Designed miniproteins, single chains. Designs and how they scored, part 63

Each design is a single chain, and the fold is of that chain. pLDDT is the mean over its residues in the fold that is shown.

## One batch from the design tools (miniprotein)

Design m2170
Fold by ESMFold2-Fast:
Structure m2170 (fold): chain A 59 residues (1-59)
Amino acid sequence: MVDAETQRAIIAEIGARLAANPAARGDLAAVREIMREVARKFGVSEETVADIVARGAPA
């Protein structure tokens, strides 16, 4: 599992990308692609990103 600092960075990156493209919030395919890009950026799996988002970290 990734450390708390990396978890917060992942949540922040996803939030920033969704804020830059609000239309993506209602589009599961677009959200999945953002999560894939964030996973690639941080060197983690898409499953790890999804798990972090599902658990919820302080914004």
Scores: mean pLDDT 74

Design m2171
Fold by ESMFold2-Fast:
Structure m2171 (fold): chain A 77 residues (1-77)
Amino acid sequence: NNIGNARFQAEKAAEAARLGNYDSAARVATIALQDAKEDPNAPKEAIDAFQKAVEASRNGDGETAAEYAEKAAEILK
């Protein structure tokens, strides 16, 4: 279940970002992004949110990373 996996990874990425584990957040958000891209029915808004979470994590912006990861998880409910 690509959508379920992407949502689960997004929740983990948000948690890692809030804990200041930006490298972990970037890795997990990248996995979530790839899982979402594998599902042709994944909303464009979720994919965009995952990309922004990855970029924010790489820049050390944990608040923005967590916000976008949480947004992606919410879209995939």
Scores: mean pLDDT 82

Design m2172
Fold by ESMFold2-Fast:
Structure m2172 (fold): chain A 66 residues (1-66)
Amino acid sequence: AEDDEIHALANEFGRFVAEMLAAGLPDEEVRRKALEWGKEKGYPEIAERVYRVVLNGRATVAELRA
């Protein structure tokens, strides 16, 4: 089903995004890679959702460092 397919893609994107964050990549680069991945998969909506998750995680890290 399309919903199951989107869920699987979201998990894949989230995993790769988490790995990039763990590697210390800047948020701009992580965002670009996440958007490009979703664009290549034909799901710009899922790429936007993954990007929002990354942005929220980055904000939390910034708050903890403040």
Scores: mean pLDDT 66

Design m2173
Fold by ESMFold2-Fast:
Structure m2173 (fold): chain A 106 residues (1-106)
Amino acid sequence: SRQAQIDALKAEIDKIVKETLKQVRDILEKQGYSKEEVDKIEFEVRFRLQSFINELVAKYRAGASIDELLGLVDQFKDDLASLPIPEEVRQVLVDMMEQIKELIRK
């Protein structure tokens, strides 16, 4: 059913996001950021990702086209580029967004 497909997509995205946020934390710690700085950056990234995922899932549920959903992912990639984060963190987030695009195309 479509609802089962939506639930499966959301669950797969949640797994990717959790792994990505762990990688973000690891990169920041490796670069010498303090625990407080790591927690702050991870929180900002997590908050923006949660807002994006809620919008993506809502659009998917409402019957948005694959092209529209992929466009939403690309818009969010541009939004992430505006964050004052290290390049290695930005690359990990871009890679995550590409994984999400593959899930949408399935």
Scores: mean pLDDT 85

Design m2174
Fold by ESMFold2-Fast:
Parts: sequence; C-alpha cells; structure tokens
Structure m2174 (fold): chain A 96 residues (1-96)
Amino acid sequence: MLSPVTLTPEELEGLKRAILRNGLPEPKTVSEAVELVAELLREEMRRRGIDPSKPVSGEELLELLRKVFGEVSPEELEVLQTLLGGVMAEEAAARS
C-alpha cells in the first residue's frame, strides 16, 4: 500500500498514545491506527445506542472522539476525522 495517509511525527505519536491508552495494540501502520480508531468509535456509538449507519454531524463526531480518547488536542481530533474519512474511502474501493 504505497499511498498511506501521511501524518507528521507528532500527529502519529499522539494517535498511537490515544490508541494505547484505550488498551488497543500498537498499530504498525497509519492504516491500522485508523481502523482501530474507527472500531473504537463504532463501539462507543453502539454503547450509547447510536446507529453507526446514520450520518453523524462533525460536532457529534468530535464529542465522541474527545470522550473515547480523553485529552486529545483539537489538531489531533482533526487528524482523526481526516483518517476516518480515508478508511471509508479505502473500504469503498476494496468492495470493487
């Protein structure tokens, strides 16, 4: 996979810390990190009785990210939103 989402070292380190803090294994690639984040969000949505197939506003998504990851900077939250969009695009491409 030669076109991964490119993160700064600081963004990637912050993302890894957030994942590890939630008891998940350390991701080896950016794609793995994004998949783990997406799974955490879907689990949190299910826990709250929110249908993950329904559209969620950007504000609701940010609130979910903050609650799941805790002390995450606004910049890190924006990176997480961008990466989640990338995973959805990759899944759509893979279906073909």
Scores: mean pLDDT 63

Design m2175
Fold by ESMFold2-Fast:
Structure m2175 (fold): chain A 80 residues (1-80)
Amino acid sequence: MPVFTLEYGGDEAALAAQVAAIAAQLRAAGLSRATIGLMTSVPAEEAARAAERALRDAGLEVVDVREMNPTVIELDVRLA
């Protein structure tokens, strides 16, 4: 399963652009699932909510969310 790394510091537009790029890469590669490692400089709870919204808007279904530590969240996603 491919793994992508994203950074989030409160810029939801930048996050949305990164997520859209990941969704496009998955579609182009014929892959339906990925793990996303989200590195955050804002509170993990805020970052998780922003990421879930951006992923959903990009047509990705969030199947699992794991807070690894206060600055790292893992999200398992699939194309809807």
Scores: mean pLDDT 84

Design m2176
Fold by ESMFold2-Fast:
Structure m2176 (fold): chain A 88 residues (1-88)
Amino acid sequence: MEKAKEGGKAAAEEAAKGTTPEEAAEGGGEAGRAADEKGGGEGRDFLGAGTAGGVAAIGAAVGAVAGEGKEGAEIAAKGALDAGSHLA
């Protein structure tokens, strides 16, 4: 859980620092992947999966706002849906 939060925070900050839409979209997509991997590897519980899903959703939102975030948003949204389905 803690690792997923770290990944999400770092990825959100990287996306926010992006001076181009490409960097923001890439940050969002990579955030979703990193959070899912760290959440799944570190968190063998429902809270870990939920945190990864939340981080992926944030990455998707940032990517979408960048305008070029369609692919990043889709990747992050897929990760969030998968994590959420395990909690539901």
Scores: mean pLDDT 50

Design m2177
Fold by ESMFold2-Fast:
Structure m2177 (fold): chain A 66 residues (1-66)
Amino acid sequence: SLQEHLQQSQQLIDQATQADLQGDKKKMQQYIDQLVAYQTRQGLPMSRKEAEEDVKRAVEKKKLEQ
């Protein structure tokens, strides 16, 4: 379902965001790669750059909530 798809995508973004906040750039990139692969399998093409921008926005939002 669309809800399950959005939940899975958001989980990967959240995992990449947490990795970035912990300074684990390698793990962040692994989750970004998983997000790109997941979106490709779902027929929703996403570039690595677009995935990185989604994570960047999530990190920025989380920092502003502090």
Scores: mean pLDDT 84

Design m2178
Fold by ESMFold2-Fast:
Structure m2178 (fold): chain A 94 residues (1-94)
Amino acid sequence: SMEEEAERLKREIRELVERFLRLAEESDDLGSPEIVETAARLNVLLEQYNEVSTESLGEVLPREHAERLLRLAREVGSLAAEEIEKRAAELRAA
C-alpha cells in the first residue's frame, strides 16, 4: 500500500541521512565517490517520498539532522553537483 511504501521510504531516508552525515564527518573529501553516491541516492529517495507523502523534510528528520543535511548538501553540491545529477539520473532509470 502507499502507506507502507511511505513508511519504508521514510525509514530508508532516515538511515541514509545518518550514513551521509557520518561519512562527511569521517571524510576529508566531500567530493569523494562514496559521498556523491550517497547524495544521489538520497535525492532519488526524497523525490520518491514526495510522490507518496505531503510531509516536509523537517517532519521526517530530527531538526538537528535536517539542519546538518541542508548545510552538507550545499557543500557537496558546490563540489560535485554534475556528478550527483548524473548518478541520480542513472538511479532513476534503473
Scores: mean pLDDT 84

Design m2179
Fold by ESMFold2-Fast:
Structure m2179 (fold): chain A 77 residues (1-77)
Amino acid sequence: GSVERSVGLAIRAMGLMIQGELLIERSTRPEAREHARRARRYGEQGVKYALAGDLEKAEYYVRQAHRHLRRAQRIMG
């Protein structure tokens, strides 16, 4: 249902926000740090919209967080 989807999106967004924060702390490369910071910020927006019940915006921000997190990981790897 709608509540289950909101909770699931909030958990995913929180996980992406935490992973972004960890990559900011661990990264010595400015470009990787910038993408990690964007992943954290988009993750925060994903949590906000999931808790507000705006599932379409929450899903959008979760996708953006994922894209930036993967970019940071590629630069670091």
Scores: mean pLDDT 88

Design m2180
Fold by ESMFold2-Fast:
Structure m2180 (fold): chain A 67 residues (1-67)
Amino acid sequence: SEKAREGLQKLGDALSNDDYDAAVKALEELRPYLTPEQVEAAREVIDAYKNKDADKANEAAGRLLGS
């Protein structure tokens, strides 16, 4: 779980820097620590950031962290 939290931090840092390659790499490192539903939520977070959709990003992040 701690490694999942660290990976989520890396994902967040990459997204804050608009570094989508780093965000995808962070998600791949997270895959062993996430459920399939959390992986889908993480992809939705990346997509929402890419599209500048704060509402979708927040909803997907809640799903990712609440799963």
Scores: mean pLDDT 80

Design m2181
Fold by ESMFold2-Fast:
Structure m2181 (fold): chain A 115 residues (1-115)
Amino acid sequence: MSAVATGSGSDTVTIKEGEDMRKALLEAGEDALEEALADLEARGATVDREAARRAARRAIEEAVEQAVPKLKPGDVVTVSVAVSVTDDRVTVSVGISDAKTGETLGRGTATEPLP
């Protein structure tokens, strides 16, 4: 079995009237990614941060595009990021959910090859 290391992070955002929802969710996704990378490093895993960030950007954008049409001012959402590392690949999985109900609003997954 291939050794797999996984780190996770999350951020919670309240959508404000007149706010750029895409920007707010992208920023929350980046914050959740940094927590996931810190979790991986705390577990003793070595990660190519640039490969993880490339995968995360695609996964976050996919989840955000799915979630934005479902959101309105006053909504509270949790952006969750999981980073999984193997010898040859980094996979980033992103979920956006309603913080009150737990309903999934958007998901994205992307993989980057390691050098």
Scores: mean pLDDT 82

Design m2182
Fold by ESMFold2-Fast:
Structure m2182 (fold): chain A 90 residues (1-90)
Amino acid sequence: SDKQVEIMKELQKELQKIIDESGKKYEEARKNKDYKKAIKIVQETKKKIKELVEKYKPKLSEEDQEELDEYLELTEKHLEEMIKKLEELE
């Protein structure tokens, strides 16, 4: 329904805000070569995303939940690759 689409869009907007805010902190940590802090920021971002999704998931249709799960898998993969790159920088 249109209402379910609006809920999903609101969730995606809130997710993007978390990513944008975390991205700024991540860039600052990288510029300072504080790789331990950068890793913590990425880990905190994963936690915030999961908490937000858990809050919204019961309000969504099964179809939207599946789409969201796919989005989360892609997002987690991206964040895990970021952590791996930071670990390679020592």
Scores: mean pLDDT 83

Design m2183
Fold by ESMFold2-Fast:
Order: C-alpha cells, then sequence, then structure tokens
Structure m2183 (fold): chain A 79 residues (1-79)
C-alpha cells in the first residue's frame, strides 16, 4: 500500500516534467504532494511512535506543493 503511493507520486512528478506547460506542471505537483501525504500518513499509522513526525511531514509537503503550484500558475497567468 505505501509503495503504491510512492509509485503514484513518482509518476505524477514525471508527468509534470513532461507536461511542458506551467498549468499541467502545477497540477502534477499538487497530485505528487497529495500522494506523498498519503504515503507519510500510511507510515504513521503503521508506526504510531512516528505519527507526529509523519503529520509534520504531511503539512510541509502540502505547504510546499501548494506554494510551488500557486507560483507556477501565477507565472503562467502573468505571461
Amino acid sequence: MAAAYQEAALAAMKAGEEAGTPVAQAEAIRKRAQYLSDYLRAQGKKNPEKAADAEKGVKKAEEQGEALAKRLLEEARAA
């Protein structure tokens, strides 16, 4: 299960690299952040002692993905 989220995140990253447009790249980045968040939460549930670290990782991944996607969309909108 966790491996499936990791593979999905890698596929989303590759799709973003090949997309060739900022909008498609932003969408791929958001999907990648979501899959990484799912992966980290699955790891936290598997090891309760790591749940707090997993939650911090999820928040950071979501914030970084959102900020990067927003920036790419703003750049596309400005051009």
Scores: mean pLDDT 71

Design m2184
Fold by ESMFold2-Fast:
Order: sequence, then structure tokens, then C-alpha cells
Structure m2184 (fold): chain A 80 residues (1-80)
Amino acid sequence: GPIEEVVRLMKEIQAAKTIDEVVAAGERMLALAEKLGVPDDVLEKIRAYLDKAREAPTVEQAKIYATEAASLLLKYLQER
């Protein structure tokens, strides 16, 4: 289900070796959130974290931002 897909993407983010790989996994997570009809306010927060990941100076910092975005989506899905 959607929760299992988000968990899989979180693992993919943690396994990423480059900022581009982190962002690619994050964009697939954003696409999943859009497909699931997640509210615009949550989508905007996810996009903001992904923008921070793109501008991150290290892969480790990019992973932190992308993981925060994934955690927001996961929390939304668990609270409904």
C-alpha cells in the first residue's frame, strides 16, 4: 500500500550515493503524494524540503531533507 511504498522510497534515499539520486527518489515520492491526492499545504512542504535537498552541500545533508519530506508524507498517511 502507500505506506509500504513510502518506506521503500525512504530506504532508497538512505542507499543513495549522490545528491541527484536522493532528489530522484524524493521526486518519485512527491509524484506518489500527488497521485494519492495529498493536500496542497503538505505538497508545498514536501517540495520545500526537496528544494533544500537539491541545494545541499553534501549527500548526507540532502538525505536529511529528503527523509524529512518522506516523514511528512508518512505521518499524513498514518493520521488518516
Scores: mean pLDDT 88

Design m2185
Fold by ESMFold2-Fast:
Structure m2185 (fold): chain A 98 residues (1-98)
Amino acid sequence: SAEELVEEILALLDRIARETDPAEVDALLDETGALVKKLMDLFAEKTGDKALADKMLASMQTQLEAIREAFARGDRLLMLVHLMSLSGEVHVIMRMLE
């Protein structure tokens, strides 16, 4: 369900925020990306708005890459800003789906 996907994504973002191992951060980001794609596929199916789903997916994928780059640079604050931004977008999507 959308609720289960959202809860799993938010749990992964919380784990990424606390992780210090580069290999584990990459694995968690890849897993988050796969779930975000599943959530947007479900959004497109439920709303019929594939164009909006694709734009939101592209936005979230950009945020995931920003998190990866910030972590690689040791920019902890920028990493947290992008994690919070992505978490907020996921919550908005959940509200749109009821």
Scores: mean pLDDT 89

Design m2186
Fold by ESMFold2-Fast:
Structure m2186 (fold): chain A 94 residues (1-94)
Amino acid sequence: LDVFEEAVEKALATIEANPTVTPRQREIARKIAEELLERARRDGPEAALEALIAKAEALAAEVGKNPQDEELRDEHFATTTLAVLVSSELEKAR
């Protein structure tokens, strides 16, 4: 779990340091990260990451149907970016 928590913290730090990420996208990413960590503590890090990836896939499908929805696009961007960065940090920890 400590390795997973560190991966999430590093992913958030990468998002916070990126000047092209909007304040709204950063806020969404922080909320998703908090929910991800709570789920990892309850159900384990593997189940938490699988749920995040599934959410990112579902959001991608919804954006495809509603390309004008800026809130949906921001949630999709934040969710997908966090999933990619957390997965990347976990691979580095192996």
Scores: mean pLDDT 83

Design m2187
Fold by ESMFold2-Fast:
Structure m2187 (fold): chain A 63 residues (1-63)
Amino acid sequence: MSLADKIDEYMLKHKAFGEVITAREIAEALNVSVGAVRKALKKLIEKGRVEYVEGKGYALTIP
């Protein structure tokens, strides 16, 4: 399972659609670097799984 897959699973379990989470919160929860989380989040955004919310963080896209 890739880091992107782990982040997607974590957000599905712990966050509602539209609920914002920061890269730092994900990094702390998964015990990985913030830089690794940001790279994985970019891949999830490219797939349409996650969106960036300016000044707030990241949220799951509606299915």
Scores: mean pLDDT 80

Design m2188
Fold by ESMFold2-Fast:
Structure m2188 (fold): chain A 84 residues (1-84)
Amino acid sequence: DWLEELSKLSGLSVEELEAFIKLAEIALERGIDLSTREGLLEAIAYVLGVPVEEVERFIEEGRAANPQAHMRELMDRLIEAIKK
């Protein structure tokens, strides 16, 4: 199972990888380029239903304080939003 192999290589769970794949599908459907920082932020903001500036602020706050905890929180929010 390639998702399990990617999980081992990336340190992400299978659920996190499935959320990323779903995010990529949504981005492709909307013509958003996930290979760019700007496109990734736009796709995340769209899925979460918030402005891009809120996502950028959250990431910068995480970088300054606790990157691991903030990235986990962002991932959990994406998983929840994608499942709706």
Scores: mean pLDDT 73

Design m2189
Fold by ESMFold2-Fast:
Structure m2189 (fold): chain A 79 residues (1-79)
Amino acid sequence: AMEELRKAAAEAAALARSLPTEGQRRVWARHAAGELAKKGRELGLSDEEIRRLLVEFLRETGFSEAEAEAIAEETLRRL
């Protein structure tokens, strides 16, 4: 479960890093975070486990730690 989600997050982060502008990377990372959160819930992971993974993913795609935490909490709240 978590291993599958981590693999999906790593692939999404690699794809985001291939995008030519920071703006494009940030938009795609936010969309990918939503998809990862949905997948994590479908896999039966806790919100805390999903939040930690989303923060790590968002930081890898260019967000600061504070931004990543805020986006992760917002993503989980809106699901």
Scores: mean pLDDT 84

Design m2190
Fold by ESMFold2-Fast:
Structure m2190 (fold): chain A 72 residues (1-72)
Amino acid sequence: SAAREAEQQEVNRLANEIYKLIEENREEFTKLAREAGISDEEIAAAFASSTAAMEVAAKIAARRYAARRAAA
């Protein structure tokens, strides 16, 4: 399905952009995570582990995408 493929591509793109913030701008990463409803415990885990970082970035991306779609 083209719609599902487009959604997955956009979420993956956002997740990669958010993941890069852990190295480049931790303040912005923390802000986006809190706006997405991620707990401080999960944010701390993301800073301690690359695996947790990727999982949290993907979660932030998915939630931000869903919020933008709901607003449209």
Scores: mean pLDDT 82

Design m2191
Fold by ESMFold2-Fast:
Structure m2191 (fold): chain A 89 residues (1-89)
Amino acid sequence: MEEEERERRREELVEGGRIIGEAEGEKIVKEYGADEELKEVIADAYVEAALEVHEKEVRLGKPLAPEELLKVFKEKVEEALEKYFKEKE
């Protein structure tokens, strides 16, 4: 990837991840009556997933396929939720 494209892609992934993560966290809190802490955990997991996607894209020299991108986000969110609930026990 070109340097300017790489920087733009990183910003898009991180910003998009934050926005989507906050929206998903809000839905889960509203539906399950969970606390605000869970909302932030989900938002942070999306940002971390976005950063991992960017690192993988830099290593590959190209953007990830949509299916691969979604898999990274799903795995990071599941990992964060498992850690959150384990720490609450």
Scores: mean pLDDT 76

Design m2192
Fold by ESMFold2-Fast:
Structure m2192 (fold): chain A 54 residues (1-54)
Amino acid sequence: GGGSSMLRLSQGLQNYSDSQADKKKGEEYRKDPKSKYNLDYGQQLYNQAQQLSS
């Protein structure tokens, strides 16, 4: 529907923009080894250390 679609599109754009900002923040934390919130990077470092100590 025309009216409904227009309103949804506008809201979707805002949500997309907000989501993108959060994604960027997450990626930044991923790259920062000092970040406590970077669990994914921590997991990678752990795996790498295990391989090196093998």
Scores: mean pLDDT 61

Design m2193
Fold by ESMFold2-Fast:
Structure m2193 (fold): chain A 86 residues (1-86)
Amino acid sequence: MKEEAVKKARELAQKALDALIAGDFAAAQAYDEQYIELAKENPEARLEMTRAALEVALERLDEIAAALGLSEEDKAAARAVIEAAL
């Protein structure tokens, strides 16, 4: 059960980032809402789900930064925050 929730969280994080990078903020919000509902249904998996989502964000940080127009300094700051939360 926990492993399934973590896997689904990773899939939702990937889809949310795909939507965000494409500029589809409505779709990104819908995937984020699905993540929140999954976390409510799986409270015991919340920390592992959060870690999985943060790992996906860290892996795709260059794509996110490019899509949002972040500076190299802002990207480095975001990386440090995500790494500190892992």
Scores: mean pLDDT 82

Design m2194
Fold by ESMFold2-Fast:
Structure m2194 (fold): chain A 73 residues (1-73)
Amino acid sequence: MERARELLAEGVELLKKGIELDNQGKYDEAIKFYEEAITKFNEAIQLADEEGRIEAAVGLLAASTNLVATKNK
């Protein structure tokens, strides 16, 4: 489960950076980080156990919601 944990951690860091850029009004840059976070969370879901899949799914929902909201700005 090391790889799933690494992907989840990468997704979280990318999501945090996306939110930081979004708060700065850097919407194009934020979108790129949200898309990368979505990719990492999707990969984590494929490799994770039940608990890790829940965490990755929550991250995916957060990244996807922020992506859609930012694209509509």
Scores: mean pLDDT 85

Design m2195
Fold by ESMFold2-Fast:
Structure m2195 (fold): chain A 64 residues (1-64)
Amino acid sequence: MVSKETFEEMKKEIEKIANDTSLSREEKREKAKLVVIKKAKGLSEDSIVELTEFFSKTFNEILE
């Protein structure tokens, strides 16, 4: 189970990437994926699925 703190940290990191005007949308997507991969390290399969779904929702909400 992924903690609320982990989701909040990931959202903040993605928001910082989204607000970086020096990056293209594609570069922002790649950097955001790396954040998810880093946070997923050592998690269960169920937790990785939760994290991936949260990433998809958060990224689309902030950048679209």
Scores: mean pLDDT 73

Design m2196
Fold by ESMFold2-Fast:
Structure m2196 (fold): chain A 61 residues (1-61)
Amino acid sequence: MTPEEILELIKEAEENPLELSDTPIDPDSKEGQILIINQLNQTEVGKERLELLKKKIEELK
């Protein structure tokens, strides 16, 4: 997955948050990746990690 695709997934998760599912999350699917990002956004530590990831991706540009 490219850094650009990761940034778009984070942005989609922030703009269109999905509800947590009772089914196992598939990390290889777009939906599963959005759900993982939404789970991270629910914790303070996860939010910090997402901000660091965004900054790191911006530095790679």
Scores: mean pLDDT 67

Design m2197
Fold by ESMFold2-Fast:
Structure m2197 (fold): chain A 97 residues (1-97)
Amino acid sequence: MFEAVQAANAGALSAIAAYRGGKDAGLKRTEEMAQKAEGPSREGAIAAGNASVRAYEDGKGLTGAQAASMGAARAFSDGKGYEEAIREGLKLAENAK
C-alpha cells in the first residue's frame, strides 16, 4: 500500500511536470521523487514516473499520463516487475483516451 501510494504520487507529479515543461521536466521530477523513496518504494516511484512520461510523449495528454502512473504503481504493488508495471500503466493510458 505505502509503496503504491508513493509510486502513484511520483507518477502524478512527473505527468504534471511533463505537461508543463516537456519530457525532460517529467524525467527530472521522476528522479527527484525517487530520491525521496527507499528500497522497493524507490523502484515503484521510478516505474510510475517513467510510465507517465512515456504516455505523455505518446500523446496521451495529462489524463493518460496520470492513468499510466496509477496503473504502473498498482502493477508494481501487485508484484509485477519494472518493465511489466510500465506496460500495464501504458495500457491504462491508451484506454483513458
Scores: mean pLDDT 72

Design m2198
Fold by ESMFold2-Fast:
Structure m2198 (fold): chain A 80 residues (1-80)
Amino acid sequence: MLPPASEEEQKLGELAEKEKDEEALKELLIKLAEKLYELGIISKEELEEIKKAKSVEETKEIFEKILKERRKKLEEERKR
């Protein structure tokens, strides 16, 4: 089958009405993840995974998973 004209336009069309607030929140979470990447807390791969999430729930799950992993490492360093 032929793919849709634009994935971004299709994404906005599907999410536009109810997901506008969630899209804004997802964008904020992505910006936070970008800052964490700049600080060296997360990898580029993890950042890309967050950006690819389809919903705020998925974004939060990925984000929390990454933060828990990094938090464990930081806690170990503090105990030294």
Scores: mean pLDDT 68

Design m2199
Fold by ESMFold2-Fast:
Structure m2199 (fold): chain A 89 residues (1-89)
Amino acid sequence: KEELRKEGEELLNKLGEVLSKMTPEQAYRAGKRLVEAARKLGYKAEESEDPGETIGAGVAGIGDALVNGTEEQQRKAVEELKRILEELE
């Protein structure tokens, strides 16, 4: 459980670094993908017109899954983060 949370936190940190180097359009697309992933995990996340707010909502939802979710939800969160990072390469 804690190992999966740490792995997910490391992936979120990598994602933040990648997002910081993106155009606003690319960051918004990634943010929407993060919101979708959080919602698939059963956590609240909503898109907004602001790319930063959308990214923040998605990250918060996935972070909630990693901290407060079941081990299965943590595994799915890690899997979704790896998939998103792959898509952004």
Scores: mean pLDDT 78

Design m2200
Fold by ESMFold2-Fast:
Structure m2200 (fold): chain A 109 residues (1-109)
Amino acid sequence: SALEELEKIVAELQEFRDKVAEEIKTANPEEIEKLFEEFKKKVEENAKEIARKLVELGSTFTTLSGETITLDPNAPEKEKEEQIERISKLIIERWTGQMEKLVKAQLEK
């Protein structure tokens, strides 16, 4: 099901995030930069698929500003693709923004 596929993708991405976050704690600045780039690439590769599954499920997505976006699985194809692109960008922003805060905090130590 779309829900089971979504849960698997999100779980794998969360495990990768936790691994990268732990590695950053002991890495030198050059290694931190490489780890962050690898993390961004992994998020970008998975964001569109996560967004697609969220649209298929008719999920609600909450932005960082607290706005709620209701996703419509029955929207016309063009509108569904626009929703997928929008949610994909928001996923990338959220996940990479959280890791960037950790990267900056670690580099300041």
Scores: mean pLDDT 82

Design m2201
Fold by ESMFold2-Fast:
Structure m2201 (fold): chain A 72 residues (1-72)
Amino acid sequence: SMEEQVRQKGAEILQKRLKDNLALAREAKEAGREGAKKRSQDFAIANGEQLAKVTGDQKLADAARKEAAEVA
């Protein structure tokens, strides 16, 4: 259905944003920018929570939190 196509596209965008924010957090860590690192970690966690809501898979939120924590 049209609604399923919209949800799938939303999930793809959220997954990309999650990966981008985790990459930014790692770059900020290497640069010694603690504030930027924490902000990107927080955005990654938020993207993971939204992805879990869209997909119905709580494991995606749990994975995002674990990956964000591993940056620190």
Scores: mean pLDDT 86

Design m2202
Fold by ESMFold2-Fast:
Structure m2202 (fold): chain A 85 residues (1-85)
Amino acid sequence: AKVVVEVSSDELKEVKELEAKDALELAQKLSLFLLEVLSKYKSKEEIKKLHIKVTTEGLDEEMKKALENVLDSLNKTYGIKYEIK
């Protein structure tokens, strides 16, 4: 399964293509990439301005749920907006 993750703000755009065989690998790879991007920001206000766009190909139901859980966690913790296609 393939996932293209785009993290953007008014000034920055980071794009990463992730390939995962199962829900666990997807959650791990996605979380590591997002943590790396978030580590570049000094303030919660800057992090809140980030928008995450995820384009998916070949995800099963468990992988979709894992993806949504990771993104929901970031939305609840930091107020980051996301969309899944």
Scores: mean pLDDT 81

Design m2203
Fold by ESMFold2-Fast:
Structure m2203 (fold): chain A 82 residues (1-82)
Amino acid sequence: LSLALIPVQLAADAAVETYEKLHPNPTEEGLAEARERGAEAGLEVVREGGVRNWPLEELLERSREAGEKVGRELAEEAIAKE
């Protein structure tokens, strides 16, 4: 049960960290959005990995990459609107 949350948390943390690094003035709302979308991306990786029987190492790597992508996309969107 708790182990299934590790990839989701990893993706959420990666999204927040990437967003903070790329956005010069991150807002509380932006950080919350990055965490939520990162967690959703991590959950999708877990779902697909379960169907495809990916090893834990692959799940963790894919979750981190998915989170980083979400954080980068959010930072780019925020900067483009400014």
Scores: mean pLDDT 79

Design m2204
Fold by ESMFold2-Fast:
Structure m2204 (fold): chain A 74 residues (1-74)
Amino acid sequence: EKELAQLARETAEGLIKKGRELNDKEAAEMLRKTAELAFRAAQQLEQQGLTYLAQVAREMGERARKEAEEIEKK
């Protein structure tokens, strides 16, 4: 679980970084959708007892939301 969580975190960081290179509107929209999907996935994972993986999904969602907010400040 911890190794899978680390891989998921690294993948999310790569996607967030790539998103920042898109145009501002598309990047912000993509990152917001990513955050919503991550929070929804976290809820489902927690219900299945995968608590650590759920925590990682929430963290990824928060990071994606934060990146979207930074892009909107441009």
Scores: mean pLDDT 75

